# Designed miniproteins, single chains, part 60

Each design is a single chain, and the fold is of that chain. pLDDT is the mean over its residues in the fold that is shown.

## One batch from the design tools (miniprotein)

Design m2067
Fold by ESMFold2-Fast:
Structure m2067 (fold): chain A 98 residues (1-98)
Amino acid sequence: STPEELEREIAEAVATVMAELGLPSEAAARRYLARQAATFYLAALKGKSSDSEAARQAALAEARARAATATDAELAAMIAEIEAKDPEAAALIRRLAA
């Protein structure tokens, strides 16, 4: 089912990010992924059509770069902005964060 697939994908992403970036804990990896997801979502809302694979990859690269420098306060502000437009996406990003 979709929820089970999502949980598996999140667990795999957490393990990968911990190993590749040398993050000290699952909590740190989850916060990094939450920052990346929030940044990507907001970039997609403000950017050109996501129908282009090149545009999607550019938005993801920008999200990764920004996620590396975003603070917890900036993450909270991004989640609040997303929640105003898409409460379900905001809930998913909060779930990623811990």
Scores: mean pLDDT 74

Design m2068
Fold by ESMFold2-Fast:
Structure m2068 (fold): chain A 87 residues (1-87)
Amino acid sequence: MTEEEKLKVVGEVIGLVSMARGAEEAGDQTAADAYREKAKELIKKNNLTIEDVRKAAEHLMSQLSPEQRAALREAADEVIKLIEELK
């Protein structure tokens, strides 16, 4: 997988986790669980590592507003936890 392809996949996983967090806050646990399961599938399929997530999150944060960076950091931290759980 190219570095660009890897960045794109990590972005998709972070996006899914962000949607899961939003659904959970809205009280939609079914949607939250579905988004997290999809994120886990992408992590496994693409063999994503914690280092991949950290590098991609840093790159993505450099192009975002301060408010968007805070949300991205929280989602990226949850993706790292999911990777550790899948070991």
Scores: mean pLDDT 81

Design m2069
Fold by ESMFold2-Fast:
Parts: sequence; C-alpha cells; structure tokens
Structure m2069 (fold): chain A 71 residues (1-71)
Amino acid sequence: EREKAIEVIAEALQVPKEYLENLFPGASLVELAEKIRELARRFGQEIPEDVLEKLRASPLVPEEVIEALRG
C-alpha cells in the first residue's frame, strides 16, 4: 500500500520511484510529502494544482499527503 502510493506520487511528479524512496528513508508518506514540498520551494516552485488533483483521484494517496504537498 505505501509502496503503491509512492509509485502514484512519483508518476504524478515525473520522477523515479527510487528517488522518492531514498529522499527520506523510513519516513511516513506525510513526512515524505513535506520533504518534496521543501525541495520545490527551494527552486521557487509550488506543487501544481493539477498534480494535486491527479493524486486526489487516486484511492492509494491519503488526503493528509495531499495537504502536506499543498503547504
């Protein structure tokens, strides 16, 4: 379940799944989402709304993860 959620997030963000798995090993999905948001902010970007909507359409991604990505 967690592994499948990471796959969906990686696909929506167009990054390799292995990159997200290694970004914060052992972290919860929410903690991983917060790290992804921090990286986006470092490059002057926010997670696009269309990406958030795509993730929301998946039953594999919890609402708390989407909220963490939205920031």
Scores: mean pLDDT 76

Design m2070
Fold by ESMFold2-Fast:
Structure m2070 (fold): chain A 89 residues (1-89)
Amino acid sequence: MAEAEALFAEAKAIAAADDNPSREQLARAVELALRALLLRLRSLPPEEALEAIDRTLAAIREALPSASPFERELGERAAAELEALRAEL
């Protein structure tokens, strides 16, 4: 949990540091948030982790049709990482 909390804190700090975050800063914040999420999910009982993964995947898939190409690329990567973890559980 401490590592996941630290990654989320860093992601928030990156997003808050600039009045107009660059695409690179947003991509880094998303990567850090994804790593934090994966660490949390691995710390949960398998049943709870699977439920959280399925809920998050549904949210990503719902958002993708209206996403920009950049946001879609980030969402597809997040979905792939979550599906890989789901297969491990």
Scores: mean pLDDT 74

Design m2071
Fold by ESMFold2-Fast:
Structure m2071 (fold): chain A 87 residues (1-87)
Amino acid sequence: SMEQRLQLAQQVLDRVLKQLEVTDPELAQQIRNLGPEQQQQLLDRALELIDRVEQAIRDGSLEALRQQVSQDPLLTLLLDTVLELLS
């Protein structure tokens, strides 16, 4: 359901933010200080990534997805967190 997808996206973002508090505290603070529009954009990005991961699992294309995000540390962290929560 949409509510379950939204809850999962929020859990992904919370876990990523907690990890960033240790590894990149400045980025974590910047994310916490985002305005409502930017917060919504980040949530939408997490929802899109969840959809991409679920599709990649169905299609067996997960390794290709990992390679596509490999140059972006934040996307890699989001991807790994989605995979952990979907396990």
Scores: mean pLDDT 84

Design m2072
Fold by ESMFold2-Fast:
Structure m2072 (fold): chain A 80 residues (1-80)
Amino acid sequence: LSPKLMAEATATMYLMSSIVHIQIAEKLEKKGAPKEEVLEELEEAIRHAQKAIEAATDENTKKAAQELLEEAKERKKEVE
């Protein structure tokens, strides 16, 4: 794989991981899990969205990652 293809794959993996962590946070909230567990999942979502932005070589992927970053940050503020 070329460095550019690896970067695109990396960005996509982090983007998908961020989505999964947001979904886990939502499920934890619905189950009435401790606030700390929900926040931990949202922090992972934020971290992975940031890594997706850094790795993204495609503008659309970067935009999607930025939107996820904002969503995760907003959800974290609501939980805190």
Scores: mean pLDDT 86

Design m2073
Fold by ESMFold2-Fast:
Structure m2073 (fold): chain A 79 residues (1-79)
Amino acid sequence: GKMYMTREEAIEFVKETLNLPSLEEAERVLLKTLHAIINRRQVPSKYLSVALEVLDNLSEEDRNELLEEAEKLPDDITF
């Protein structure tokens, strides 16, 4: 069966996959990407793929918490 990753492991995965400078930036990019997906905004395919892989690998509880946090972000944030 597929093992679920932790939120920290998901952020590390985003950092490594997108070649970002810090875990803080990786978490920011993940949340912004999820916010854009929720609001049906244009997202580059690389960011979309990474965000979907994160959602597929998180537990239901962690996934729901992450999505709720992403939904609360302001729309004025760009990539």
Scores: mean pLDDT 81

Design m2074
Fold by ESMFold2-Fast:
Parts: sequence; C-alpha cells; structure tokens
Structure m2074 (fold): chain A 85 residues (1-85)
Amino acid sequence: AVRAEFLAQIQRLLDLDPDIPLDEIMRQLAVRIEALVEEAGLPRAAVERAAIDALTELGFDRAAVTRLLRRALAEVEAARAQEAA
C-alpha cells in the first residue's frame, strides 16, 4: 500500500537523521509522489493524501504537513519544468 511505503520512507529518514528538517522530508516525499504519479499512473490527490496520512500517523500536525507538502510539490514541478526546457 502507498501509505505503508510513505511510512517506511519517513521512518528511514528519521532513523538516519533524527534532526532532519521537515522541509527536507517534504521534498523527498514530493519527489516520490511525482514518481508514483508518472510511473504507476496513480491519481495525484490519492497519493498526496496517503503521504499526509503517513505523516499524521507519525505525530506531525495535519494542517502544517498539508501546507508544506503542497509547497514542496509545487517546487518539484517548477524544477522539472525548467529541466525539460
């Protein structure tokens, strides 16, 4: 399940660096979301919700992670658009 994969990814990041900035976790999740949408053809909204649910299960504030994840997704999309030019 996609949510279980996000849980495992977030837990690995925290295990490697307990002081990892939340912004970096969001960036890593945004990259994975884009890959899942492109490669598996999964609906973006469903994949985004799975990532937010995983973060919330690990104790992060839902409103804060929703805002930060959407920002990270926009930044990843902008970077990809520049690379494609």
Scores: mean pLDDT 82

Design m2075
Fold by ESMFold2-Fast:
Structure m2075 (fold): chain A 63 residues (1-63)
Amino acid sequence: GKELSEEMQKRMDEELEKGREQGEKNAAINPEKKDEILHQSARDAAQSAGKAVTELMKEYAAK
């Protein structure tokens, strides 16, 4: 329903923001690999967001 969609969007936004912050921190530690680290962090964030959405859907499906 609408509530699930709003919760999914919120969790996706949170995971994407966490991934962005982690990518910036990792890039600062390894500046020679900045582009590689930022691209990998973006992919990891997208995967985490997708997993969070899938887990949320499973929680609601169990009710």
Scores: mean pLDDT 77

Design m2076
Fold by ESMFold2-Fast:
Structure m2076 (fold): chain A 73 residues (1-73)
Amino acid sequence: MIDLEGVRESLKFHGYDEESIKIALEALEAIQNGDFEKAQKYIEKLKKQGDELSANIVKNVLQSELQRRERER
């Protein structure tokens, strides 16, 4: 399970806008649901808004989730 609340708090603490936070959370939820194409589209949207740190956080979560699913029993 992805800690969506922790990510939201982290992004807000670093001064990101509510809209950027919403996009990041949508991307993480898509990753959690296995919709990696949707997650990638949201990552691109974050990058276009100049939110490279948010985009990198989502990319790292995507990589972690893919490896986690491969190791799940």
Scores: mean pLDDT 73

Design m2077
Fold by ESMFold2-Fast:
Structure m2077 (fold): chain A 93 residues (1-93)
Amino acid sequence: SVERELARSFTVLSIEIAGIDFEVDLARKRFPDDAEVQALVERLERLREEMRRLYERFKATTDPAEQMALVKEMHRVVDEARVVLTQMQQIMA
């Protein structure tokens, strides 16, 4: 069922996004004057905005195939965000 696959994908994406938002908030509070950390935070915020635009496109379409393609693109954005988070964690260590 396309509906069940979309629901599972959105559950996973929601968990990943919440984790990213938590780490961004922590970095802003603990390292506000660290230019390198703040540059990575800004990059994560740009990826968050890309995710928002993809989600708006997802809500605007009624084609299940197009919805699945947009969910795949949202997963790509989350994967890129995880790379940035790893870089940020290395600087914060």
Scores: mean pLDDT 80

Design m2078
Fold by ESMFold2-Fast:
Structure m2078 (fold): chain A 65 residues (1-65)
Amino acid sequence: FAKDASAGWQAYITQGYDAAYEIFKKAFGEKAAEVMVAGMKLSGSFGDERGKAIKELSEASKKLR
């Protein structure tokens, strides 16, 4: 998990969200990849956008269960 998450983060830094999404999709599947990308957006967010990102991540997580 942590290794693949790290690889996805590195891909985002160098190639953007699309590359990160593909790495997560291969390792964890589509829904999990969406949750992980939402988490990355939260990590890069601040101010009002941070609150919205938290909400969206929570909703995406609920969809998995």
Scores: mean pLDDT 70

Design m2079
Fold by ESMFold2-Fast:
Structure m2079 (fold): chain A 71 residues (1-71)
Amino acid sequence: SELLEQARQLAEQTIELAKRGIPDHPVVYSNLETMRMIETQLTGEEREQVRKLLEEAEEAVLKAVKEIKEK
């Protein structure tokens, strides 16, 4: 699915930005919102895959924010 591939790319970009120490970049918020919209447009297994990608991206962002605050 084109939408599933788009969600995967958005997740990868968001995780990379978090790993680079910029989880607060505006693109991170827009990517997460776009992934949530993609999730609502899919059903079954593809929706579960997008949900998993969204959770992984959100976890990476939260981890990066915590690391910045602890330094």
Scores: mean pLDDT 84

Design m2080
Fold by ESMFold2-Fast:
Structure m2080 (fold): chain A 83 residues (1-83)
Amino acid sequence: SGTEALLKALQAKIDSLTAQAQQILDTSTDPKAKALAQQALAVLDQLKALLQHIGSNDVADGPAVLAQLQALLAQAEALLKQA
């Protein structure tokens, strides 16, 4: 149940960052900001793929996978802050 709550929180954060990136793509006139938003979306797609893998498999390496999710999330946030 703790893992389910964590996965839901991660999904909500991914959805929020995806919306932010999409808003930049829809409203920005700066090509650099749009490029950063597209890069953030690519990182968020990697996050979604990794979450699907966790949901489908019993992973003994849970802490390592969680660290990877957090690193990708931080990368997406950093890209959007620069946009």
Scores: mean pLDDT 80

Design m2081
Fold by ESMFold2-Fast:
Structure m2081 (fold): chain A 65 residues (1-65)
Amino acid sequence: SSKQKKILEEADELEKKLETLGKENLPEESQKAAKQLLAKAREYAAKKDYEKAEEELKLLKRTVP
């Protein structure tokens, strides 16, 4: 469960960062893409597919400045 915990904690931190940035600092398309990646990462983590969850988080990190 340590891997699941790490993924979920990282997802929570990235979500917090997205909310802090707001609409003025992230284009609408980037916000939509980031939210989709966040949702996919959490879905894969729930399914115990940690490799796919981590890949979605990597893409999310590239989207968030």
Scores: mean pLDDT 79

Design m2082
Fold by ESMFold2-Fast:
Structure m2082 (fold): chain A 94 residues (1-94)
Amino acid sequence: MTMSFDEVLEEIKAAPAGLERRVRELLAQGRRDEAIRVMQSAAEFLATVVRRASSVASPEQRAELLAAAQATYAAMRALADEHGLDVTLPELVV
């Protein structure tokens, strides 16, 4: 990926709202397995993006990236726990 740091950070910050809405919609329709898959795919994508961006980031940028990613993970974990979804969040590497 050849995205700028600012572009990566904006995508990470924008992701939680869209993901939560989609997951809640799927759960309202009784599509629990699909909701789990959507959350899992989003978490795997986030972990990959964070790892790649961190490899070229300054220490300050890594801290900002990790904070944004951890906030997204916290939102995903809270949503999964609220609905009893078995979702494995990959380790965030910075």
Scores: mean pLDDT 78

Design m2083
Fold by ESMFold2-Fast:
Structure m2083 (fold): chain A 76 residues (1-76)
Amino acid sequence: SAAEIQQELAKLAEEYGEEILSDKEALEKMQELERRYGAKLREAAAAGDREGFIAVQTELYKELIKLIEETVKKKE
C-alpha cells in the first residue's frame, strides 16, 4: 500500500539520511526526482485527481527507495 511504501521510505531516510545528504550524485538525482514528480503531484492536486495523486506519490516513493538502496550498495 501507499502507506507501507511511505513508512519504508521514512525508515530508510532515518537510517541513511546523512549518508545520502553527503553524496552529491544522490542529492542531484533526488532533486531531479522531486522536481519531476512534484510537478505531476501539483497537476493531479489541481485537477482534484486523488487516485492519480496517490499513484504518482507512490511512484516517487518507490524511486526514492531505489535511489537510497543503490547509493548504499555502491558504498559497501
Scores: mean pLDDT 81

Design m2084
Fold by ESMFold2-Fast:
Structure m2084 (fold): chain A 60 residues (1-60)
Amino acid sequence: DARVKSLRAFAFPPNSRPVSRAALLSVASTLKLTAEEQSALSTLRGEVNQEGFDRALAGL
């Protein structure tokens, strides 16, 4: 999904630190992600790294 790829690139550029769940969800809302994608992201807790993001969205 192009929107998921855009969110990943925006939130996790090379050498980026983990981002807060709240910050990630805020950016996701501006990208008009599907309800399924938003639900998957809402399962994340605290700080999110790229690996955690990729794992939560696996299979969407």
Scores: mean pLDDT 71

Design m2085
Fold by ESMFold2-Fast:
Structure m2085 (fold): chain A 56 residues (1-56)
Amino acid sequence: MEEEERKKLEEASRESLKLIKENADNKDPKVALQVTAESIRLIGDALDEVLEERRR
């Protein structure tokens, strides 16, 4: 795997974990759902970029 592709996936995972940890003490279920959705989107976007670069 290309170093650049790996870095993008690692960075997205790191940001997702950070977002989850920063909101871990929040008891609002709406915030929990939003944080989960954003984490999935961050990882999904990074995966799409990796797949697109592999096609170029």
Scores: mean pLDDT 74

Design m2086
Fold by ESMFold2-Fast:
Structure m2086 (fold): chain A 74 residues (1-74)
Amino acid sequence: SVEEKVAKGLELIDALDVPAPVKAGARAYLVATLLGHENPEGAARAALESRGVTDEEDHKKAVEIGEEVLKKVE
């Protein structure tokens, strides 16, 4: 189910050795994509900004992590 894919993806992201804001961005991207929201990249950006991070490299890394995890839960 979508719920099981979300749970597995969140576990994979949480196990990564990356900064907490990047994990938050990756989780937001993954959840938004699996739930069919129209702007997953925007969700990742908002999650990073809520934690005081506005750097484009961190946003790019969060999206890349979310994409890789998404492929693994397919």
Scores: mean pLDDT 85

Design m2087
Fold by ESMFold2-Fast:
Structure m2087 (fold): chain A 108 residues (1-108)
Amino acid sequence: SEKDKIIEEIEKTYLKLEETLSQLVRAMEAGAPQEEIDRLVEQFRKTAEELLKKLEEAGVNQKFIDRIKKLADELVRAVRERAPLSTIRAKAQAFLDEVRRAIEMLKL
């Protein structure tokens, strides 16, 4: 079905986000140049926007979309403000957990 195709695309985009955030955390731990961190943040932002659009197309409630947007913004802000790595990891995990909850609701 069309819904099954959208869910498959959402799952693929989720895995891409998980990998991008893993790369971002590793880059920050390694003390990578700011230019590399900035590129990873931009990649995250673009992929997160793609995910949110697909979740909206799949009929996810706006309240969950708004929560995921807020968590993405908080993560980007923490990276830009050079928050402790523990804080950045926690915010990345909170973002991924909220996305996973939205995906699981689509499979009901």
Scores: mean pLDDT 89

Design m2088
Fold by ESMFold2-Fast:
Structure m2088 (fold): chain A 87 residues (1-87)
Amino acid sequence: SSEEKILEVERMAVRFMLMIDENAPEEEILKEFEELIEYILNSKEIEPEVKIEILDAVLKAALSHPNLSEETKKKIEEKIEEAKKKL
């Protein structure tokens, strides 16, 4: 169901944010982020407009986080822009 897919996205997003909070290596953070983006894109049960809202929320959270380097923030922004173009 759409609700079950959204709950899984939420769990993956929480895990991504926790890795940032714990200062995990940025390569590992980016890997977790890529898995989150792929899951969102492949979830047919989630409407495209809802996917865009989720992607925007993830981007806002990442860009506002002090533990991420500017280089990693830029990579996250670029990947979100690419993901939106695939919708």
Scores: mean pLDDT 88

Design m2089
Fold by ESMFold2-Fast:
Structure m2089 (fold): chain A 59 residues (1-59)
Amino acid sequence: MSMVETVRGFARSLGVELPEDLPEDVARELGELYVGMLMGGKSDSEIRAAIEELVRERV
């Protein structure tokens, strides 16, 4: 499974829709952001907002 598919999985669990043509490098950054925020004890709403912001800035 690609990084894009992995990232889409957790974004979907958080109620976030990602662009269909999400670049692989952005998907990797999102994956690292997600794991870092989870390890930092951030809430689902904070993680969702951070994902949306990164996608908005990079895509």
Scores: mean pLDDT 78

Design m2090
Fold by ESMFold2-Fast:
Structure m2090 (fold): chain A 110 residues (1-110)
Amino acid sequence: MSIEELIAQINDPSASFDEKIALVKYAIEHLSEEELLELARALRERLNDPDWGVRQLAQAMLADVLEHLIEHGSPETLERAGEILEEMEKIPSASPSLLERLRELLEERR
């Protein structure tokens, strides 16, 4: 599955929550750091969705992708993941405890 196909499936309103979670797990296991950064940016855009459930699912999926990129990524990937985290921190609906955890993981890797 290409990154473009995967993003399209995640954005599909007819796809179930379980299917979307499975796609993110597949991405983490099989896609490159560059493709995972592209996925993270697509998920960050979903945090602006008018539907609360869409925003909550996007936040959970984005957290899983960022955690993987922070724990396993190159120094360049860590800087780009940090930029996405800073953009996520500007969104009022983002979980403060989740943001704190991701920030701590990022600082431990630097």
Scores: mean pLDDT 81

Design m2091
Fold by ESMFold2-Fast:
Structure m2091 (fold): chain A 99 residues (1-99)
Amino acid sequence: AEEERGKELAQEVLDTGEEALKGTVGEAWRTLRAKLREAMAAATSETELEAVLEAFREAVERLARKADEIGPALGAVVRAEGRRELEAARAEGRARLAS
C-alpha cells in the first residue's frame, strides 16, 4: 500500500539523518540531500512523496539543533537551506508524478 511504502521511504530518510549526525554538519547536510533525492526518485504517489518530505523536514530540524550547539547562526542557515530544499523537492516531485 502507498501508506506502507511511504512509511518505509520516510524511515530510510530519518535513519540516514540520525546516522549522519555522527559527522560534521556539512557532511550530514550533503548526506540528507542525497537521501532525499533517492527517496523522491523512489516515490510513485503524492502520499509517498509527502511522507518523504515530512521525514526530511524532521531530519533537518535534528541537524539544525546539532548546528545550534555550534552556533545559532549555523542552525538558522541549516533551517533556511532545509526549507528551500523542501519547497524545491515538493515542486519537482509533483511535476514528476504529473508526467
Scores: mean pLDDT 86

Design m2092
Fold by ESMFold2-Fast:
Structure m2092 (fold): chain A 62 residues (1-62)
Amino acid sequence: GEIDALKSEALALLEKGDFAGAALVLKELLQVDEGAALDFLKSLAKKDPEKLEAVIDSLLSS
């Protein structure tokens, strides 16, 4: 589905170190399903807090 596609895209961008791209996809996920976006952020915080910081910095500047 759309939510799963957005999550997969965000993960792929994070693996490439494209934090700006990941932040844009996450912003779309927040608009489509806020709960799914928040769960994604919580999972990222536990798995890789440095990547979460990079994504949040990019999100705040967009």
Scores: mean pLDDT 82

Design m2093
Fold by ESMFold2-Fast:
Structure m2093 (fold): chain A 72 residues (1-72)
Amino acid sequence: MPRWVLERAILELGESKNDEEALKSLEVLEKNKDLFDEAMIERLKEAVERLEKNPGISKEVVERARKLLESL
């Protein structure tokens, strides 16, 4: 998978307006977690912090994003 697709998925995760958008991005990132470098992990951390502050995102989706981040 090209790096730019994963970088886009991280950006789209942080910009997600609802659970459906966030889950779509999370599925791409979870399937490609072995391709993450330190810079991508930092970007994912920022995206997860944005999800935590977003009232449109459920706790279940936030926990799934945290679990992904902890697995890296």
Scores: mean pLDDT 84

Design m2094
Fold by ESMFold2-Fast:
Structure m2094 (fold): chain A 96 residues (1-96)
Amino acid sequence: DEIEKLEKEVEELYEKMLKEGKSLEEISEEITKLLTPPAEKALEEKDFEKGKQILLIAAEFGIRLGELLAEESGDEEIREQVEAARAKLEAFKKEM
């Protein structure tokens, strides 16, 4: 599955960059670069199911980066927003 391969590539990139001590901004930029071409192709082809799966990958890693940002900053508001986003993503996955 192309989506499973993409998710694995994003996971491996995320883990590698964290181990190398890259900033959350750098990790976000590289994940965006990896996800943008397949997302644009899905949109052009009107493959809404594939587009939805790519958006779910983007949401998952966006939330993971937000969780790390909340921990690093100690910002309670960021923590609450990230927890709310996590709950919404899990609820959405359960409805699928």
Scores: mean pLDDT 84

Design m2095
Fold by ESMFold2-Fast:
Structure m2095 (fold): chain A 60 residues (1-60)
Amino acid sequence: PPTPEEEREGAILQTVLGILEAARDFYRDLGDYENAAQTERDIAEVRAELAKLEERVKAS
């Protein structure tokens, strides 16, 4: 089972992911494709961290 620290880490990462997805959509609506592309890279990085955390939690 996840530790309280792992649960908190997961919640923070999911919250950050939601904020980044909203920012990406905001930039796209403005036609700011450069910032939208940067935000997509940040989203991919957060998703990778979430996948790594999920793998670690499953091992527990």
Scores: mean pLDDT 84

Design m2096
Fold by ESMFold2-Fast:
Structure m2096 (fold): chain A 84 residues (1-84)
Amino acid sequence: DPELEKLIEYLRNVAKLSDEEIEFILEEVEKEPPEEREEMLNLIMFVVGLAKKNNLSLEETRELLEKLRNSSEEEQRKLLNELK
């Protein structure tokens, strides 16, 4: 898939993510309904960036994403603000 290859190249070369971080993002996006995947890709990338800045492991990042998926919009904003 040329679009998937372009996304992986962007994540590796522009976002400077490791292959493990790229695989994590792709797996998390795949959990979302097809119609939400573009929106969720941007959110997942943003959360991964914040988690990395705060020295969270990929497992802790997965737990954070799961918590965000099960949280209200207000709770999501509060969680993301705490990671600044």
Scores: mean pLDDT 75

Design m2097
Fold by ESMFold2-Fast:
Order: C-alpha cells, then sequence, then structure tokens
Structure m2097 (fold): chain A 74 residues (1-74)
C-alpha cells in the first residue's frame, strides 16, 4: 500500500539523514551538491527543484540510494 511504501521511504530517509548529520550535511542544497559532484550530474540540483512535484517513488528511492552509496564510501 502507499502508506507502507511511504513508511519504508521515511525510515530509509531518516537513516540517511542521520548519517549526513554525522558528516555535517544539514541542508537539501548541500546534499544535492554532493550528489551532483559524485555523479557528475551538474543539472541534478536544479532538475530536482524544478521537478519536485512530479518526482515519483522510484526517482526518490534512486536519489536516496545514491546518497547512501556516497556516504558509505566516505
Amino acid sequence: SSQERLAELQKKEEAILKLLEKEGIKTEEELLELISKETGDKELPEWYKKNLEEVDEEIINHILELVEEFVLKV
């Protein structure tokens, strides 16, 4: 169900945010800049802001996975 999926995403996001806070990353802009630098996608931060209303579950999950991979590497 959508509620179960949202709970899953919230738990995953919370875990990643705790890791990012430990690394000193506290803003969405800082997070997106790091992902952009690691992936080489310079347009990602602007794309995310522009398409926030249209970002589906799959795209959100992919972004969270990229963040998790980045944090685990450092």
Scores: mean pLDDT 57

Design m2098
Fold by ESMFold2-Fast:
Structure m2098 (fold): chain A 73 residues (1-73)
Amino acid sequence: EEREKRLKEAAERAKRMAQAGEANPSFDPRLVRSLKGAVEFDSDEKVGELFLGALETRPEEVQALIDAAEAAQ
C-alpha cells in the first residue's frame, strides 16, 4: 500500500528537516516548531501527513529545509 510507505518516507525526511531547522534559526520558526513537535510526539503517519501538507502549501519553505538538511551531510 503506497500511501503508508510514502508517509513513512515523508516522516523520515521530516525528522531530518526538523533537525536542520533547529540547528539553523533563519528558517520559519513556526514551520520548524510544528515539524519538531510532530517528530517528538506524533506517529510517523501524522508526521508524514504534516510534511506532505507543508510541501503542498509552502513548497519553497519546505524545499529550503530539505536543502539545508542535505547540506548538513
Scores: mean pLDDT 71

Design m2099
Fold by ESMFold2-Fast:
Structure m2099 (fold): chain A 78 residues (1-78)
Amino acid sequence: SERERLKQLLREIGAERGISFSDEALEILADYALELNPEDPEEFARGFVTYFDTRGIRHVTPEQAEEYIRLLDKSYKP
């Protein structure tokens, strides 16, 4: 599924930059990405990883995933 592909892309791109994700954080980010229906899921996943990398976050928690989404979309409701 596209959801599982997004989760795998986040894991792989994150690992290349030394960033890991909790399983719940991956669910949150993948669900948000699917709601937006991006034309390039890989580029979208790279955007998430770049954000966490620039913040010095090495392990993404569910709380950090939700915080990032709220920064992008103030109308977001989990």
Scores: mean pLDDT 80

Design m2100
Fold by ESMFold2-Fast:
Structure m2100 (fold): chain A 88 residues (1-88)
Amino acid sequence: SEAEKLLEEARRLLDEAVSYLNQGKFDEAAEKARRAMELAKEAIDLYEKLVQEGKISPEEGKRLIREATRLYMAAAVIYAAAEFEKSR
């Protein structure tokens, strides 16, 4: 699905962000983490729309939104860490 593709890309971007953070490349880490957050949020919005349109069950939608929210939160932590290191 479109939302699954967004989450797969967000996971890849998060992995890249973590790699850049570990290399001390804080600008690149922050950019990749921010993009991962944007894609995870887009996936959340799409899942909410699919629930509202009756295309997925409320239970399935809740599970998928929870998964996307966890990815968003993980990316937000990496983004915050990278921005903090840039301020040093």
Scores: mean pLDDT 89

Design m2101
Fold by ESMFold2-Fast:
Structure m2101 (fold): chain A 75 residues (1-75)
Amino acid sequence: MVPSPEERLARMLARRTLQLFGIVPKEEALEQLSELVKTLPKDRALAFVRELLTLLEVHRPDLVEEVKKLLEKVL
């Protein structure tokens, strides 16, 4: 099964955000994530969030709860 172009874009964006948590301070990465989610249309934001949380559970499980709390405030 081939993912849709929308799912592929969501995955690319999620991977970029995951990389950001390794490069900048956590607080700055969370602020950039918040702004990104606010700028996306709701359907695109939900797809992106789903892919991001999946990546975080594998690579950065320590951040999952904090990211969920942030997303609850902005969604």
Scores: mean pLDDT 79

Design m2102
Fold by ESMFold2-Fast:
Structure m2102 (fold): chain A 61 residues (1-61)
Amino acid sequence: MDEVREKVRELLEEYLKLKEAGAPISELKAIMDEIVELLEKAGFSEQEQLALVHELLTELE
């Protein structure tokens, strides 16, 4: 579980860097889709996925 959280955090850090650099929406969506796929494969519900992403984004900002 902690390993999945750390991987998602790394992807979110990359997402924020690309967003700040003005990357296309399609590129930002690709990273978000990868995060969602990781969490779905790890057995997270949709509500749990949203809660974790929100938590990690709050920590990174």
Scores: mean pLDDT 80

